Designed miniproteins, single chains, continued (5). Designs and how they scored, part 40

Each design is a single chain, and the fold is of that chain. pLDDT is the mean over its residues in the fold that is shown.

## One batch from the design tools (miniprotein)

Design m17362
Fold by ESMFold2-Fast:
Structure m17362 (fold): chain A 75 residues (1-75)
Amino acid sequence: SLVEEAKAIARALAAANPELFTAEDLAQIDNLSEEQAAAVVAAARAEEAIAANDLSEEEKKALVAELVEEAKRAL
């Protein structure tokens, strides 16, 4: 399901960016709604698009941080 895929994506994002996720955020990953799952999937797609850009590593990290914050607000 979309929710199961989103949980896997959210855990991967948290593992890659542990400084951007609190213990409460991690707990909410296990209880994602369909609406929250859609936000996480959107963040992952945006990260994939950022990876395809000619941006610097610092610029990519900043954009990923913004997308993670957007996804966390949905949690």
Scores: mean pLDDT 70

Design m17363
Fold by ESMFold2-Fast:
Structure m17363 (fold): chain A 95 residues (1-95)
Amino acid sequence: ELAKLIAELIWAKIEGDEEKVRELAEKLGLDPEKILKSKVSEVAQIAADKLRELDPENVDDIMQEAMALLVEKIYEELLSKGKEAMDKLREKLTN
């Protein structure tokens, strides 16, 4: 459950879906304003830090599963929308 929520949060951040970012951040016990102001790479670290406080024994497994789910989502998006989706993802990841 946590891994899926983290993957969805990072994906919503990549998409620029501020409403979904707020919803998912709240479900994860994160500060929505902090997540909205953070870069995608920073969001992953913030989630990992929060998990380390709550469940230090499982944080690595949860984050690995979340990243695997995120990679699968990116792959599906690229297969569905091709070059256009890749260009948009690149732009959003660098800004």
Scores: mean pLDDT 78

Design m17364
Fold by ESMFold2-Fast:
Structure m17364 (fold): chain A 82 residues (1-82)
Amino acid sequence: AVAAALARLRAHAESLEALAESDPEAALRALREEARSLAAEAPLLAEVVVLGAEAELARARGDLETAERLRARAKEAFARLL
């Protein structure tokens, strides 16, 4: 279940990355909606997904410090999931 959910979220993240190139505001809105839906089902997994996606968006914006910090927090949340 977790592996399947993670695979689905990874595919969704790829779609959001493509959207972020053309419309970053729409990408953030879609990410927050997905996170809200996922939080009801798996709150720790939702936290990992949101932090990971926000880290990638920060990296794309050139904010490497924020991206690294968010990525570290995503790893911590993922460790709590296991």
Scores: mean pLDDT 70

Design m17365
Fold by ESMFold2-Fast:
Structure m17365 (fold): chain A 94 residues (1-94)
Amino acid sequence: MFEARFSAREVDGVLEVHLEVYSEETEVPEEVLELAREAGRRGARAAPELVLELTDAEGRVRRARGGTEEGLELAEELGELAARYGYQQLLEEA
């Protein structure tokens, strides 16, 4: 089961997105994961002011702006993790 906590807040006109992940054990079709990673990158490029933050299951924190190389990498990971969480929720509703 994939478990995540999502929060978003606006600080000084900048949208900060925070995702905390508790588990990454979710089977999602690879084509869905690829689309999610691409969507994340495109979103970060379109909103360079966006601040992204990811806390993984081990408590490691990574933070970057969408307009940076690090921000693009984080956006890909956030997109994939969001897709895993969303896909699992759809399966649980069925």
Scores: mean pLDDT 69

Design m17366
Fold by ESMFold2-Fast:
Structure m17366 (fold): chain A 67 residues (1-67)
Amino acid sequence: MEKEFENLKNAFAKIVGMTEEQKKKLYNMSIEEFIKEVKKQIKHEKDPVKKSALGVLAGALSFLEKR
C-alpha cells in the first residue's frame, strides 16, 4: 500500500515535471492532500494527454483510498 502510494506520487511528479524540491513536499503529503493537489492540477491542465493521464491517476488514488 505505501509502495503503491509512492508510485502514484512518482507518476504525478513525472506527468507535471516537478523539481526535486517540489517532489520532497509531494512525498510528505497525506493521501487526502495528494488527491486535492491532483484535482487542482487537472482543473488547470490544458494539455488533453496530461489531463487524461491525471484523470487515470485520480481514479487509481480513489481505489487506493477505499482500502
Scores: mean pLDDT 77

Design m17367
Fold by ESMFold2-Fast:
Structure m17367 (fold): chain A 58 residues (1-58)
Amino acid sequence: MSLGFEKGVVVELPEDEPGAAKVHLLESGKILYLPPERAGDLKVGEEVTLQVYPELLL
């Protein structure tokens, strides 16, 4: 079940999974892991608005 939408900032691009991203959610303070199929071509420091799913939380 979705927790809704939050703004986040990309904090890390994992070297072992090209295209994936770790996003620091600004409202909850949690880290969200985006696999390549959800992340696209995000860069460190980029601000994004994401639909938060519990299974993506680190």
Scores: mean pLDDT 74

Design m17368
Fold by ESMFold2-Fast:
Structure m17368 (fold): chain A 59 residues (1-59)
Amino acid sequence: DVDLQDRLSDAAEQAVQLHTTQGVPLEDAVRQALRAAGLDPARYFDRVLARAQAHLAHQ
């Protein structure tokens, strides 16, 4: 589903911004971004964490 993929990508980007600009631990940033997006952290935590880690690996 395109809408779901977009929401997961947006959550990952938001988590990276919280981590890099505000010093929030990455796992907490992922949980905050998922809750803000209305996504279930229990279901989507690993997917968004993996996306956020991939973004950080090239910075």
Scores: mean pLDDT 83

Design m17369
Fold by ESMFold2-Fast:
Structure m17369 (fold): chain A 88 residues (1-88)
Amino acid sequence: VKKKVEEVVEETIRRMEREEDGEKQQRIIEESVEELREWLEKREDLSEEEIKRLVAEVRLRLGVYLGMRLIERGVEKVIKEHEEKKKK
């Protein structure tokens, strides 16, 4: 289970890194979280509470990563605009 969760998180992050649009990145997160949920629900050794906890943890981790990336992109845009203004 832990290995599958980490693989899903890592693959989702790699997919988000190839995408520049925040709405598309959010869609990638939702798709990956839904795929993980379906995989976990097929397991007989996990309770509904454990599935909810794991899904919430993955969604939080991916949401924090997306938030950090959006902040970085915003800062880079401001820096670039400020540098272009100084060259004139």
Scores: mean pLDDT 73

Design m17370
Fold by ESMFold2-Fast:
Structure m17370 (fold): chain A 67 residues (1-67)
Amino acid sequence: MSALEQAKERAKIAIGAGTLGLSEEQRRELVEKYTAKVEEAKSVEEVEKIIAEARDAVLKLNPEGLL
């Protein structure tokens, strides 16, 4: 796999795992939104930025749920 493909697969796993503490509706919305952005990413740097944005979004929805 290319470095970009590997980064995209890891990003999808991270988004899935990071959203486990959210409601089913919130998880579905965030996974669909950020997975779409990851698929459209043109570089590893862009994938990294999308992961950071997804993490920030999760924190805003569940600031006390991070154990």
Scores: mean pLDDT 77

Design m17371
Fold by ESMFold2-Fast:
Formats: sequence, structure tokens, C-alpha cells
Structure m17371 (fold): chain A 69 residues (1-69)
Amino acid sequence: AAAALEAARQAGYEAAKKNGKTVSLTDPAGVTREVFVPDSTPVKAAPDQDAIDAVTEGIAEAIRERMAK
């Protein structure tokens, strides 16, 4: 059910928040920003592609949330 994908997405998001790292990145405009990058695999074994995609979306959301500032 969709609940399993939602749980996987949230697990990826929280894992990225906890175990990620911040990397400095300089834009072409010369602006240096700190970008949160997850440093570990949030899922040790996903049963299918859909679950993998859900976890990836959770991680992407954590990154977007950090980068958007």
C-alpha cells in the first residue's frame, strides 16, 4: 500500500537528516552555500524499484529543504 512507500520516504528523509554532511558549494555567481548531502545509504535492501524511488524522494526532499535557504 501507499503507506509502505510513505514510510520508506520518511525513513530516507530522517536518515539523511541524521547522518548527512554539509558540503560547501560555490555557484557561478561566486556565492558559496552549504549543501546538505546524505553520506550513507538509507536503505540496506529495498524490495522493489518503487521503494527505492520513495527513499530517494525522501532524501531529495531533505536536500531541497536545506538548499532552498
Scores: mean pLDDT 57

Design m17372
Fold by ESMFold2-Fast:
Structure m17372 (fold): chain A 65 residues (1-65)
Amino acid sequence: SLEELLRQEARKRGLTDAVIERLLAVLREVAARRPVPASEIPFIINGFLAGESVEEIIETPVPAS
């Protein structure tokens, strides 16, 4: 599942359970508004850690070229 992939990536980065639960809330909100490919999970984590809002993460589904 997308949630399990996010948990695995976040644990690999050494993030705490509290941060992982916040990231899961972000993932669920993004997924409720648009489809999320598994390849986007690292970008969602990076955006969250960079201080991006959920709206900013929703609006940037692909890297800028």
Scores: mean pLDDT 77

Design m17373
Fold by ESMFold2-Fast:
Structure m17373 (fold): chain A 77 residues (1-77)
Amino acid sequence: SEEAIEAIVKELKKVIKKEKASLKEIIEEGEKKNEVLAYLAELAVKYAGADPDEVLSLKEAAELILEGAEKAAKKEG
């Protein structure tokens, strides 16, 4: 949902102090500042087929993170 994407963007802004980042950067910074966010970004790479090296807007990164989390949850349920 848009509200879930906005919530993820808010958490990304706390970790990433710029307008764009790769999922690799989000994982590396998240490991130091927000381990849950780092884990969710890893799920985006694993389950959403996201390129970890592609530079994304924070909204695009949040959309891939949400997709990865939803796909991971469906596999475990």
Scores: mean pLDDT 84

Design m17374
Fold by ESMFold2-Fast:
Structure m17374 (fold): chain A 77 residues (1-77)
Amino acid sequence: SKAEVLRDLRAMIVQRKSLEEIREFLQGLEEKGLLSPATVNRMLQTFEDLEKAIEENNIELGNEAVERLDALFEELG
Protein backbone atom coordinates (compact mmCIF):
# COMPACT_ATOMS: atom_id res chain seq x y z
CA SER A 1 0.00 0.00 0.00
CA LYS A 2 1.02 3.65 -0.30
CA ALA A 3 1.08 3.94 3.49
CA GLU A 4 3.60 1.10 3.71
CA VAL A 5 5.81 2.83 1.12
CA LEU A 6 5.67 6.07 3.12
CA ARG A 7 6.53 4.25 6.36
CA ASP A 8 9.49 2.50 4.71
CA LEU A 9 10.78 5.79 3.28
CA ARG A 10 10.42 7.46 6.68
CA ALA A 11 12.40 4.60 8.27
CA MET A 12 15.19 5.01 5.71
CA ILE A 13 15.51 8.69 6.61
CA VAL A 14 15.47 8.03 10.36
CA GLN A 15 18.31 5.54 9.84
CA ARG A 16 20.32 8.21 7.96
CA LYS A 17 20.16 6.63 4.53
CA SER A 18 21.67 8.83 1.80
CA LEU A 19 19.60 10.58 -0.86
CA GLU A 20 21.23 8.23 -3.38
CA GLU A 21 19.96 5.19 -1.47
CA ILE A 22 16.50 6.78 -1.27
CA ARG A 23 16.64 7.52 -5.01
CA GLU A 24 17.43 3.86 -5.71
CA PHE A 25 14.51 2.78 -3.52
CA LEU A 26 12.18 5.22 -5.29
CA GLN A 27 13.39 4.01 -8.71
CA GLY A 28 12.38 0.50 -7.64
CA LEU A 29 8.90 1.80 -6.87
CA GLU A 30 8.80 3.60 -10.23
CA GLU A 31 9.74 0.32 -11.95
CA LYS A 32 6.73 -1.30 -10.26
CA GLY A 33 4.46 1.54 -11.43
CA LEU A 34 3.89 2.98 -7.95
CA LEU A 35 5.71 6.31 -8.51
CA SER A 36 6.16 8.57 -11.54
CA PRO A 37 9.54 10.24 -12.27
CA ALA A 38 8.04 13.64 -11.42
CA THR A 39 6.81 12.34 -8.06
CA VAL A 40 10.23 10.81 -7.33
CA ASN A 41 11.93 14.19 -7.85
CA ARG A 42 9.41 16.01 -5.65
CA MET A 43 9.72 13.39 -2.90
CA LEU A 44 13.51 13.61 -2.86
CA GLN A 45 13.28 17.35 -2.13
CA THR A 46 10.83 16.67 0.71
CA PHE A 47 13.06 13.95 2.19
CA GLU A 48 15.87 16.48 2.67
CA ASP A 49 13.51 18.53 4.85
CA LEU A 50 12.38 15.47 6.79
CA GLU A 51 15.96 14.41 7.58
CA LYS A 52 16.80 17.95 8.70
CA ALA A 53 13.72 18.00 10.95
CA ILE A 54 14.78 14.74 12.61
CA GLU A 55 18.35 15.98 13.20
CA GLU A 56 17.11 19.27 14.69
CA ASN A 57 14.17 17.72 16.63
CA ASN A 58 11.96 20.18 14.77
CA ILE A 59 8.48 18.72 15.23
CA GLU A 60 6.79 21.42 13.10
CA LEU A 61 9.08 20.90 10.10
CA GLY A 62 8.76 17.13 10.49
CA ASN A 63 4.96 17.29 10.47
CA GLU A 64 5.00 19.58 7.42
CA ALA A 65 7.32 17.24 5.51
CA VAL A 66 5.17 14.20 6.38
CA GLU A 67 2.04 16.06 5.22
CA ARG A 68 3.77 16.93 1.93
CA LEU A 69 4.72 13.26 1.41
CA ASP A 70 1.14 12.20 2.16
CA ALA A 71 -0.13 14.73 -0.41
CA LEU A 72 2.29 13.36 -3.01
CA PHE A 73 1.09 9.81 -2.33
CA GLU A 74 -2.54 10.93 -2.73
CA GLU A 75 -1.63 12.32 -6.18
CA LEU A 76 -0.61 8.76 -7.16
CA GLY A 77 -4.03 7.30 -6.35
Scores: mean pLDDT 72

Design m17375
Fold by ESMFold2-Fast:
Structure m17375 (fold): chain A 64 residues (1-64)
Amino acid sequence: MDEERLEEAGRQGALGGELYGIMSPEEMARLARGAARGVLEQRRRNPDASAEERGQAAAKGRNE
């Protein structure tokens, strides 16, 4: 509920906030790692789905 909403707001705030101007290359690497984890989770959910189907599911934010 409020916890999830606050976490999502924090992500967007961090991306466009003051921290973005101070980010080090190491912190940028951490962001890239987070994105990769999201892709892996989608792959686990639909191991038989094509790349196109996985992309569509990710864009809609839901699975079948």
Scores: mean pLDDT 52

Design m17376
Fold by ESMFold2-Fast:
Order: sequence, then structure tokens, then C-alpha cells
Structure m17376 (fold): chain A 85 residues (1-85)
Amino acid sequence: SEEALKRAEELLKEAEELLKELEQLVKEGGDISKVIGLLLRIIGILLELERIVEEEPDNEELREILEKLEKILEKARELFRRHPD
């Protein structure tokens, strides 16, 4: 449980940093392949966190972290759709 929480928190921080990088890249009209790469990395992080939550479904702290990461992915998808292609 403690190790699961630490890993989940690390995954959340990584996703937050990737979202910031994606926000900046979209604002600058950066390369679409880089935008896709960042989005796929955030999706990969979500899938890993979902596996952690599935192992401890009664852990409210893990569920809260998962909800925060799901919101990060929603923001990332919205930014991808707004990219000036």
C-alpha cells in the first residue's frame, strides 16, 4: 500500500510535468508528432496507474490520484484537439 501510493504519486507528478510540456508545445505551435508523443506517454502513465488501483480497489488515496490523472489526460486530449494543424 505505501509502495503503491509512492508509485502512484510519482506517476501523477510525471503526468503533470508532461501536461505542462504539452501546454507549452501547443502554445508555440510545435511539431504535431511531439504532441502525439506526449499524449501517448500520458496515456501510458494512466494505464500503469489503473493497474495499481485495480490491485488495491479499496484504497481511497489511490482512487483520488487516479481521478487527478484522468483529469490530466482529459486536458491533454483537449490541447491535442486545439493544436493548429
Scores: mean pLDDT 83

Design m17377
Fold by ESMFold2-Fast:
Structure m17377 (fold): chain A 60 residues (1-60)
Amino acid sequence: ALPDDPGIYTGMSEAEAIAHARSLGFTDIVAEETTLFGGRPAIRVTGRYQGREVTFYFLE
């Protein structure tokens, strides 16, 4: 099922974040470095699930 809330995860590399999104059934996965929570580095992972764009954030 599509997650109702976007996940925030920690301790994942970009490759691990992409693999996690793929394991959830995402397609067309794109990972991009970004900044969240007071300048903290993060990875934004965007993909499609059942025709919808879904985004997760992975904190370094």
Scores: mean pLDDT 69

Design m17378
Fold by ESMFold2-Fast:
Structure m17378 (fold): chain A 85 residues (1-85)
Amino acid sequence: MERERLIKEGRELVEKGQEMIEATLAMNDSELAAQPEIREKALQAYLESLKLYGDSATNENGPLLPLQKGLELVAKGKRIIEEGL
């Protein structure tokens, strides 16, 4: 049961990272960034990254920061899944 739980946590990290990457890439498209849903999703991805890292960049809503953090989450999640833990 513990292994299944850790694999689930790894999968959730990969999914969160993918969502952050997709939202950030959409924000770099001027037409997509004009949509409130895209902006809200990117903001949520940014806030989620701050919860995980406690970064002092909390003062800024930089759209590229979630991309970097999303890539880190995907890598971390894949590592947990690969470990089989």
Scores: mean pLDDT 64

Design m17379
Fold by ESMFold2-Fast:
Structure m17379 (fold): chain A 93 residues (1-93)
Amino acid sequence: MEKVEKIKEMILEELEFQLRLAEKVEKTSPLDPPKDLLEQLEKEAKEKEKEREEKLKELNLDRDEMIELLEENNEAEKLRKELAELHAKYLAK
């Protein structure tokens, strides 16, 4: 149960980070984002991906096991709802 909660938190944090990056691009130049900004965002995304992979290793889970655990506990549907609510919150800003 605790592992499922940590996985959900990690996924929500990742989505929030992705939404914040999208907001930065939109505010700067949505039609022609600067190359330097795109390179910075790619670097930040790679660093976050590495952090996520390290957390999964600490939990002794791979991506497939993480998905199975969410599905077995019927948390996948709840997580989708939470992700949709988080996305809507950022669209309203």
Scores: mean pLDDT 68

Design m17380
Fold by ESMFold2-Fast:
Structure m17380 (fold): chain A 64 residues (1-64)
Amino acid sequence: SELTGQALAGGAAGVAAAKAMKASGSTEYTVEAEALGPTRGRGVGRAGDVVVEEEATLEDFLSR
């Protein structure tokens, strides 16, 4: 569903932000989240000068 893609995008953005914060040592971050479809989402996290992009799929989520 469209909602699933949005939820996956949010999860990917959270992971990206956490990675960017850890790499930069910054506690300030920004995120961008985009649903790529009903079963896939993309997130970009930025902290300091570090940018991380993550993608999440429903198949990967259900297989874990």
Scores: mean pLDDT 79

Design m17381
Fold by ESMFold2-Fast:
Structure m17381 (fold): chain A 94 residues (1-94)
Amino acid sequence: MTEEEREFMAKAAPLLEELTEPLGDVTTKEQAVEVLVKLLEKLGAPKELIDKLRKNTTIEVLEELKKWLEKLDTPLALYALYLLDLLIKKLEAE
């Protein structure tokens, strides 16, 4: 695991704890989207997918991102998938 991956995970861990507590908080969703965008940028995601996520945080967009992430075999991709699943659950709860 790289130092960059370790540093990012350490910063994101508090946000994951907030996400696993009460579901449905708007502020928590915005924080999760920002963390996910940063993960996608580090993983080299196409700008088009990142732009879709920023403009439309919908289940359909999150499922497209999940399919792209599943093709990657890295620790950051697994972490992004975990955060993505939490976001999908929050959107389903609304």
Scores: mean pLDDT 68

Design m17382
Fold by ESMFold2-Fast:
Structure m17382 (fold): chain A 60 residues (1-60)
Amino acid sequence: SLEEIAREAGVSLEAVELAREIYRKTGNFAEAADELVKRYGLTPEQAARVVRAIARAEGV
């Protein structure tokens, strides 16, 4: 679940929801991660963890 991803990565549910939306629209891992860094101030490592978890949940 998105709530599980948020808890595991130590980020807000809102950030995870945004990353999922970007990833679904673009299919671009780096773009989704970069937006999390810019909008929510996540570290690149935190952002990558969130997007990787989303990609796994979406069946990649």
Scores: mean pLDDT 81

Design m17383
Fold by ESMFold2-Fast:
Structure m17383 (fold): chain A 65 residues (1-65)
Amino acid sequence: MTEEEFDAEVKATLYLIQAVIAKKAGDYETAAKYFEQASQWLEGVDPEAAAEYRKLAEEYRKKAK
């Protein structure tokens, strides 16, 4: 794993933690935002995981509506 890939995974993990905290608090808008951020960081490292978190972001964005 390159330094760039490692940094991306660390950033994604931090955003995923924030997304889960927001989700448990019922803040679906913030949860969707953090899932989207995590997806963006994972896109170059793990496109499959990125797609899954992008889908979760869409689901929580709909719940926030």
Scores: mean pLDDT 80

Design m17384
Fold by ESMFold2-Fast:
Structure m17384 (fold): chain A 68 residues (1-68)
Amino acid sequence: MPFPSAEETAEVRRLHEEAGLDVVGAAGLVQMAREHGVSIETVVEVERELAEEGKLTTSNLSKRLREL
């Protein structure tokens, strides 16, 4: 998949800051949104839910997004 633009990365960073999440891996979150056909906002919300559950991993995130 193509790399995210600087604008896409900045938007993920903003959403992470609003949700109180670490912005490390913003490029990976943009790729996940594209792979699963969901918005970046949806990926960030799922990431937040998994973080609250203590289950935040790339595998769990991908699984939860697939189940949507």
Scores: mean pLDDT 67

Design m17385
Fold by ESMFold2-Fast:
Structure m17385 (fold): chain A 71 residues (1-71)
Amino acid sequence: SEELEERVFSALVAGGVSVEDARRAARAMVKEFGDDVEALKRNALARLRELLPDAPEATLERAAQSIREVK
């Protein structure tokens, strides 16, 4: 869903991820989990660590927390 991708993208940016990395990560996560928002939320931190290995842990934790607010 393009709408879910934009919500995940916005959550990542709110968490402190760069616009370029946020767009790539949001697309990858939505492609993997589809419309299973609960699975996406449950796996958010682990998947973000794989997709953004150079990002600080504090940024990843904040981004994952922001993703948990996505509908």
Scores: mean pLDDT 83

Design m17386
Fold by ESMFold2-Fast:
Structure m17386 (fold): chain A 77 residues (1-77)
Amino acid sequence: SLEELKEKAKKGMELMKEGAKNKDKEKFEEGKKIVEEVIAILKEAYPHVPEKTHPLIDELIEEAKKTLKEAEEIFNK
């Protein structure tokens, strides 16, 4: 469900942020994998879900991509 994907994305984003902050490569990569998998699922589902859910999916993907970019920049410093 969308709600399950949202919770999975939040968990992945949290793991990425923690891994980046602590330079924990394993935690960072685990979080990154979860986030990227959720983004892929949402993109594939997008044309098949009700139009009213599109803004919610767009917001989640945008938040996930922004978090990924920011966490990756922090991790690589």
Scores: mean pLDDT 84

Design m17387
Fold by ESMFold2-Fast:
Structure m17387 (fold): chain A 68 residues (1-68)
Amino acid sequence: MLSAEQQAALVEEIFRRLLARLAERDPETAARLEKQFAEAMKIPDPEQRATELLALAAEAQARLRELE
């Protein structure tokens, strides 16, 4: 099974890809999420960092679904 640190790294990669796609369609929301992502990356606890990154990824995915 993936460790909390490995899960955080995977969610980070997923979020970065979602953010890049979102920046092409909704740069305002992308800029806000990028700022939130930068703050989440400063969280030293891998479990808490993974949780925050997952929430941001879910928000980015939801916005992309609205934009099609």
Scores: mean pLDDT 81

Design m17388
Fold by ESMFold2-Fast:
Structure m17388 (fold): chain A 74 residues (1-74)
Amino acid sequence: SMAARAEERARRLREILAKLREEHEKKYGKLTPEQEEQAKAAERQLVRTAVERDIPEEQLAAAFDQHLLALYDA
């Protein structure tokens, strides 16, 4: 069903975004509590976007990667 495919896509994207955050934390260290909240908000928004719009997971993952890098550069 369409609903089952949307849920599976959301699940896979959450796993990809969580892995990206883990890898950045290992490489650049822990985010501040404020930056952590910003990262979590961005993750929630991207997952919502994936469910509502047919945007490639790779594109959404790339957007999150850029967002995390920007947080570390601030």
Scores: mean pLDDT 82

Design m17389
Fold by ESMFold2-Fast:
Structure m17389 (fold): chain A 84 residues (1-84)
Amino acid sequence: SLEELKKEIIEVADRIGVLATLHGHQELADLAAKVSKLAEKVTNPESLREALEYLQKALDALRQGNWEEAKKYVEKAIEILEKD
């Protein structure tokens, strides 16, 4: 459902933000917060699914210590959500 997709995006973005903050990557934490705000406004389920895929890739990159790749994926998720 749309509400389940939004909830999952917000949960993944929150995890990214917490990890980024813990490791001193404030810019990435700010981008993750922006994802959550944008996801609340989006009604297109395909845009939400695509954004979620990139956020999951970002979270995986973060767990591997690849902060640059994680930022790239979060920025891609923002582009998708802003287009709606």
Scores: mean pLDDT 87

Design m17390
Fold by ESMFold2-Fast:
Structure m17390 (fold): chain A 73 residues (1-73)
Amino acid sequence: MEALLEGEIAEALVRMALSIFKLQNAPEEKIKELEEAAERVEKVIEEAKEGKASEEEVRKAVEEALETTKKAL
């Protein structure tokens, strides 16, 4: 259950970064990368809620999304 909460927090953080980047007129390429990262986390969370994804898969999606966000900063 903790991995799901981590995933939801990561999705919220990526979406906040997206909002900030849009306000600052960041390049469309960076915005697209963050949108794709948010979508991947959301999908894995949904699959985990259905019992189709493991905690490890959620954590990997979170790590990848946060890494994408960090590289965009």
Scores: mean pLDDT 78

Design m17391
Fold by ESMFold2-Fast:
Structure m17391 (fold): chain A 63 residues (1-63)
Amino acid sequence: SMADNEARAEYAGLQAAGGVARGGDAAAGSKFGQEATEKNLAGADEAESRELAERAYRAALEG
């Protein structure tokens, strides 16, 4: 549903922000967080949503 897509998008954004907050790169967090948000809003499935969130978090944390 749209509400589920929004919830997954929000989760991915929070994961990216968490990576930045732990000393990561804000620019990387913004880029990968935005990509994850857009894909989740477009209807990414649960497995893809989890992968996008993890990728956004790691990218933000690593820089």
Scores: mean pLDDT 72

Design m17392
Fold by ESMFold2-Fast:
Structure m17392 (fold): chain A 79 residues (1-79)
Amino acid sequence: TSLELAAEMYIIEGRRYLKQGDLEKAKEYAELAVRYGKKASLELAARGYYVLSEVYEKMGDFEEAEKARKEAKELAEKA
């Protein structure tokens, strides 16, 4: 199955766009990382949520960033 590879690719692309300051693309790929990560493993889902949290922080959406970080932490603790 390609779900694990897809999640890893979306995590990488999300972080790449985040580094470039393309927050709209970073959010798009972070959301895909979460979606595919949830289908692949708890660890990949957690990593997707961490990227999404960083994107929200850069966008100034601190409440959404905190929600994503809490989801990531909960999933990482179960992994």
Scores: mean pLDDT 87

Design m17393
Fold by ESMFold2-Fast:
Structure m17393 (fold): chain A 68 residues (1-68)
Amino acid sequence: MKKTVYFGTGLSGRTNDLLLTNGGTDENADSPVFILTSHEEKEELTKKYESLGYEVVDVSPSSNLERL
């Protein structure tokens, strides 16, 4: 089964739902969720998880991407 990593910019709406569903931000999980604080952090984690064969899913709202 293909592993998935989720990126959010805060604990609200869709990001909070994924944390509840996937057991939090455990990076050793099959579907880890990360709360990002910068665009650079998002780029670094995207490269890391894509190199490990993960599908990267960005769940941050468009308004939050403009803030980063």
Scores: mean pLDDT 61

Design m17394
Fold by ESMFold2-Fast:
Structure m17394 (fold): chain A 140 residues (1-140)
Amino acid sequence: NPLLEEVKKLIKELEKNEKVRELVLKELEYLANKEYADEVDKKAVEKYIEAIRNTSPEDVERLKEEMEKNMSPEAKAVMEKALRLGLHPLLAALIGAYVQSNKNPAEIILRTTTPLMTAIKLGRITPEQALELLKEILKL
């Protein structure tokens, strides 16, 4: 995906320049609204949709309980915001796990692109709601 490679270049300068930060957010908004022609990105979204189909309500409740015990307050806050915006609990938990495991907000944003695209393609959230969640992650 050429746009993801461009975003990766901008991430290296993200904390040095507010204007670069604004450009990264605009690029991520464009990625959220763009249909992926890249086979790798499309296949990743399809795998996430399949994982959602194979997740039972009981699996969701167990995942929530485990996340409550093991997540930092920051990771839990981002996960809870994702849930309120309408993301599937599996995708919300995955985003929370990225917040938990990564120190750089720009890296977290990059890793959340596929889960957010999956939620948009499922009709669960709008691109504008996805951008709102990315802005909250950028504040970390």
Scores: mean pLDDT 68

Design m17395
Fold by ESMFold2-Fast:
Structure m17395 (fold): chain A 110 residues (1-110)
Amino acid sequence: EGVEIAREALEEVKKAIELLQKGVEDPSNLKEYAKQALEELQKARSLLINLGTPKAREAARLVDEAIELAQKAIEGSTEEGIKNLQKALEVATRAYELVKELYDELERKS
């Protein structure tokens, strides 16, 4: 059911946001939090692609941007990593807003 997939996607993006925030707040563990956030973002991406609606595709595009930024955070210096995680957090938050709108729309139609 589309509403259930959208709810799961919303939960995975929320988990990713929390992990990205932890990476920014605790730079000594930045790479570990970034790797965990990547796992949650990849799960959200798969769920959004499965949904296949225009809003889900737009949210998946933002999730892909957050994935690229989190990957750069793992590859770079700690200073570059903090900047990339801050950008990933901004993009993931925008994705969360779109997925929340999608979830609310699907729940109302159920």
Scores: mean pLDDT 89

Design m17396
Fold by ESMFold2-Fast:
Structure m17396 (fold): chain A 85 residues (1-85)
Amino acid sequence: NPGKEAADEFHKRLGEAVKDRQTELSVEQADKIAAALAKLGNEAATGGSREEIEKAAEELKAALEEAGLGDLNPLIDEFVEKVLK
């Protein structure tokens, strides 16, 4: 399943980037990012609609911006474009 493999790899890559910057995050911010990332990964892996994948991506981008990690948003945009291609 290409969608599941792409979601798993994206989850790992973004999770590692967030962990590298964990000292900049509260536990609440880290948990919120993890939940949003899991939701996006699940939508991509299960073949969710374009609208649901885009919505999950916007939630993750908002959580990252709130945590000061908005510089990671291009990675979310690249993942969404790849999955919805």
Scores: mean pLDDT 77

Design m17397
Fold by ESMFold2-Fast:
Structure m17397 (fold): chain A 65 residues (1-65)
Amino acid sequence: SMEEEREKLAEEVERIARSAERLGDAATAQRARELLRKVKEGELSIEEAREEMLRLQREMVASIL
């Protein structure tokens, strides 16, 4: 269901936030926390949230290069 997809996406975004926090990437962590809020509150479509999540993952990887 869309509700289950949203919860799964929220868990993935939270993992990104925690990873960014551990890496000391405050900017990515802040963006991930904001995305997590928007996902949980239904402010973004699942497709939009998924795109933002993938963008954050790419940025987090780039920040440690």
Scores: mean pLDDT 81

Design m17398
Fold by ESMFold2-Fast:
Structure m17398 (fold): chain A 69 residues (1-69)
Amino acid sequence: MERKKRAIHITAENTAELSKSRVEKDPAAAPTMIEMNRLTAISARNVGDEKGYKIAEEAQKEMEAVAKA
C-alpha cells in the first residue's frame, strides 16, 4: 500500500529529550510537553514508525510521573 517515508524515530527522540530538559527546569511545563509527545506518537503511528511511537509514549509517561512527583 502507501509507501512509508523515512522513520521519524529520530524526531521522536529529539522531542523526548527536549521535553525532558524543559520539564526538568520547569515542571509546570509538563502538560504542554506531554501534548507535544502525544502529537509525535500520532505522527509516528501514521507513518508506521513503531520505534517513534514507543519513544513518544514512554516520554509522555515519564513527564506525567515528574508532574505528579
Scores: mean pLDDT 73

